# Ledger of designs, part 108: designed miniproteins, single chains, continued (4)

Each design is a single chain, and the fold is of that chain. pLDDT is the mean over its residues in the fold that is shown.

## One batch from the design tools (miniprotein)

Design m15991
Fold by ESMFold2-Fast:
Structure m15991 (fold): chain A 58 residues (1-58)
Amino acid sequence: MAREIEELYLKGLEGDKEALKKLYELSQEVAKQAEKLGNQEGAQSAQETAKLAKEMLE
């Protein structure tokens, strides 16, 4: 999971919009799961990654 997020982010930086879209979707799911598990740090980190992916897509 963490490695996959990092790889998608790097591809997004290279202009791969499909990778950014996947990063946004995956980060949203990770944030929801982390929040359900009470992992506030994980949820916050995933939300920040989703925000970055969305900004790069716009």
Scores: mean pLDDT 77

Design m15992
Fold by ESMFold2-Fast:
Structure m15992 (fold): chain A 110 residues (1-110)
Amino acid sequence: MAQEEAARAGEKAAEAGAEGAKAAAEDGGDVAAAAGGAIAAAGAAAGAWLAAKTGSERAAREAARSARGAARAAEAAAEAAAKGGEKAGEAMRKAAEAAREAARAAERAA
């Protein structure tokens, strides 16, 4: 269950990051901050996926640590994006939330 949860949380984080970047491009928000947030959310997703799929507890713990770092970067990017556009800020806030959930799920899978 924890591995499946980590994989799903990762996919959700990647999707939310992509939506945030799209919203910034459409609304004239801070596209650079939104792009950074999308990359960070994708990093959290990758970490969660690796934690879910690896047969090594050591590798799973390392993936979970990477996901936590990426989630923090997504949170910072969401704050910056919010200053450039209301829609972009909302979308990136959701991406940061999804990245945090992916990091927590990765820790549970480890």
Scores: mean pLDDT 75

Design m15993
Fold by ESMFold2-Fast:
Structure m15993 (fold): chain A 94 residues (1-94)
Amino acid sequence: SLKEKLEELAEKYIEKILKAKNSEEAIKEFEKAVEELTEFAKTELGLSDEKIEKILLEVSDKLVLYLIDGGKLTPELLAEALRLLKELLLKEIP
């Protein structure tokens, strides 16, 4: 199912992010995850570019708020951001 594919894809990248050797590697895995999940949203879920951009902005805003509050881009934070992206995309599946 689309839900199972989305969950498996997201969980694969969450695991890679959490197992990253350093923050730079975690960021690269996060960027790959965002690219694959946005491709999935466009090709499999049929979402518009405007809808995808809105979802990505919501995830980005949450990350920016954490950084303003003195946080750092850790693998744990990036994994949580990816979980939010997964949750937002799951809401778009009928």
Scores: mean pLDDT 84

Design m15994
Fold by ESMFold2-Fast:
Structure m15994 (fold): chain A 70 residues (1-70)
Amino acid sequence: SLERMLRGGRAAEPHRQQALEHARRGDLEGARRHIEQAVRAMREEGAPEEDVEWYREDLERLARQAYEES
């Protein structure tokens, strides 16, 4: 499971970066779209659902923080 989680995280990374960048620009809809793409990338690599859900929650928290600080 750890190996699949790490592969999922690597696959999700470009989408995670885009989500945070959109949030910093005040584009919450764009951020949400990229969060969904990151989550899909993790699932496609076979990451356990508990890890996928934690990743989504953490990324959503980071995106909200980035938006509020922009």
Scores: mean pLDDT 86

Design m15995
Fold by ESMFold2-Fast:
Structure m15995 (fold): chain A 100 residues (1-100)
Amino acid sequence: SEELEKAREQLRKLAEAAAAGTISPEDFILAVQAIAKKYNLPLDEVKELLVEIARELARQDPAGARRLYDAMEAVKDKLTPEQQELVDAVIAEIRRELAA
């Protein structure tokens, strides 16, 4: 849908900003949740979009993906269970792509 493509584009820009260190990992997670609410996306759909974006980021900017991975790992224990699921999905995909 057009709305799904807009959500994907906004999530991609957020991931790029987080990889560049322009936004904190906490702000990235909150912004992801805000986009999910704005576009009425369930958790599983947001996780799927984040996995796609993390894969793309790791292939296009492996150094940025490594920074995002480290930043997310550093804050994971301070997050809610829902936020941990989102972060774990991103971390797992970056790790998978960077090992290839």
Scores: mean pLDDT 88

Design m15996
Fold by ESMFold2-Fast:
Structure m15996 (fold): chain A 89 residues (1-89)
Amino acid sequence: EEEAQKLAIKALEEALEVLSRAAGPTDIDVASVILYLAVQLTVLKNNKFSKEEVIEMLKRAIETINRLVDDEAGKEAVKILQEAIEKIK
C-alpha cells in the first residue's frame, strides 16, 4: 500500500517534469494540467490511501491530461501514469 503510493508519487513527478519541459509561456491548458497534477502530488504525499484509491487517482490524472493536452508531451505523461498503474496492480 505504501509502495503503491511511492510508485504513484514517482510517476506524477515524472509526468509533471515532461509537461513542464514542453509547456510554452502561454499554454493555459498545459498549465492547468500541471497545477492539477501538483495538487494531486501534494495530497498523495500528505495522506494515506489504499491501492485502489491510488489507482483511481492516477486514472483521473490520465483523463485530465487526455482532455486538455493532445500532443506528444501529453501522450508521454499518460504512458508514465499508465505504466505506474500496471506496476501497482
Scores: mean pLDDT 81

Design m15997
Fold by ESMFold2-Fast:
Structure m15997 (fold): chain A 55 residues (1-55)
Amino acid sequence: MEELKKKIKEKARELLEENPEITGQEILEKLKLEGATLKLVSEAMKEISLERAQK
């Protein structure tokens, strides 16, 4: 799970860099990772948002 979460977060960060208005559903579709869920993508997006807000 940890490696999967890390991959989801890194890919979500890249996709958000390209399109800040991208939805979690679109990120999930673009990831095409076995075991990736909308919940995990949404959690990654929240973490990225919090990191950006602090920096």
Scores: mean pLDDT 76

Design m15998
Fold by ESMFold2-Fast:
Structure m15998 (fold): chain A 65 residues (1-65)
Amino acid sequence: VSIVVPREYKEEVIEKIEKLGGEILSIKEFKNRTSIVAKVPKEGIEELKELAEKHGGSVHETEEE
């Protein structure tokens, strides 16, 4: 999955991915946003969407290499 959140919420998103048993594949930092690509269990995808939307971000179920 691909997760985009404001930079200030990067650590919260990473912690959530790790708690869900996910694996971080890549992190791209921009001036005001962070893009995180991770493998996350199906159940955890909905929790990440809720977390990202709460903080003005988004989650996309897209495979990026």
Scores: mean pLDDT 77

Design m15999
Fold by ESMFold2-Fast:
Structure m15999 (fold): chain A 90 residues (1-90)
Amino acid sequence: TAALRDRAAALAAQGAEALAAGDYRGAARLYVEAARLFEEAGDYLMAAELYRQAAEAAAKAGAPAEEVERLLERARELRARAEAAEAAAA
C-alpha cells in the first residue's frame, strides 16, 4: 500500500504540473490514474478528491458533460465510502 500511495502522490504531482502548464487533458488523465491508485491503496478520501480535481480539469479541457459527471459521481461515491468507514471506526 505504501508503494501504491507513493506512486499515486507522484502522479498527482505530475497532474498539478500539467494543470499549471495549461495541459488540462493531461492533468485530468494523471489525476484519474492517481485516484485509482489511492482507491486501490484504500485511501478513499484522497481518491475522491483526485476524481473531483480530474473532473475540474476535464471540464477545462472541454470534455463532454457526461464524462465530467461520471468523474464527479465517482468522487461522491468514494467520499461517502470514506465517511462510512470513519463512522464505523468510531
Scores: mean pLDDT 86

Design m16000
Fold by ESMFold2-Fast:
Structure m16000 (fold): chain A 55 residues (1-55)
Amino acid sequence: SVEEEIDKLIEEAKKSKNPDEQMEILRKAGELAQKHNDLERLKRIAELYKEVLEK
């Protein structure tokens, strides 16, 4: 399911120690969530993206 794909990308982003890789993965997850109007996952992805940028 699309939900499982998004969750997998979020977990991959959390696993990465490289901020550039984290941001790229989160961008892909965000695009999928936006296409499917998954507002809950979009919010979570945005929060993670902000956390990476603040490092």
Scores: mean pLDDT 82

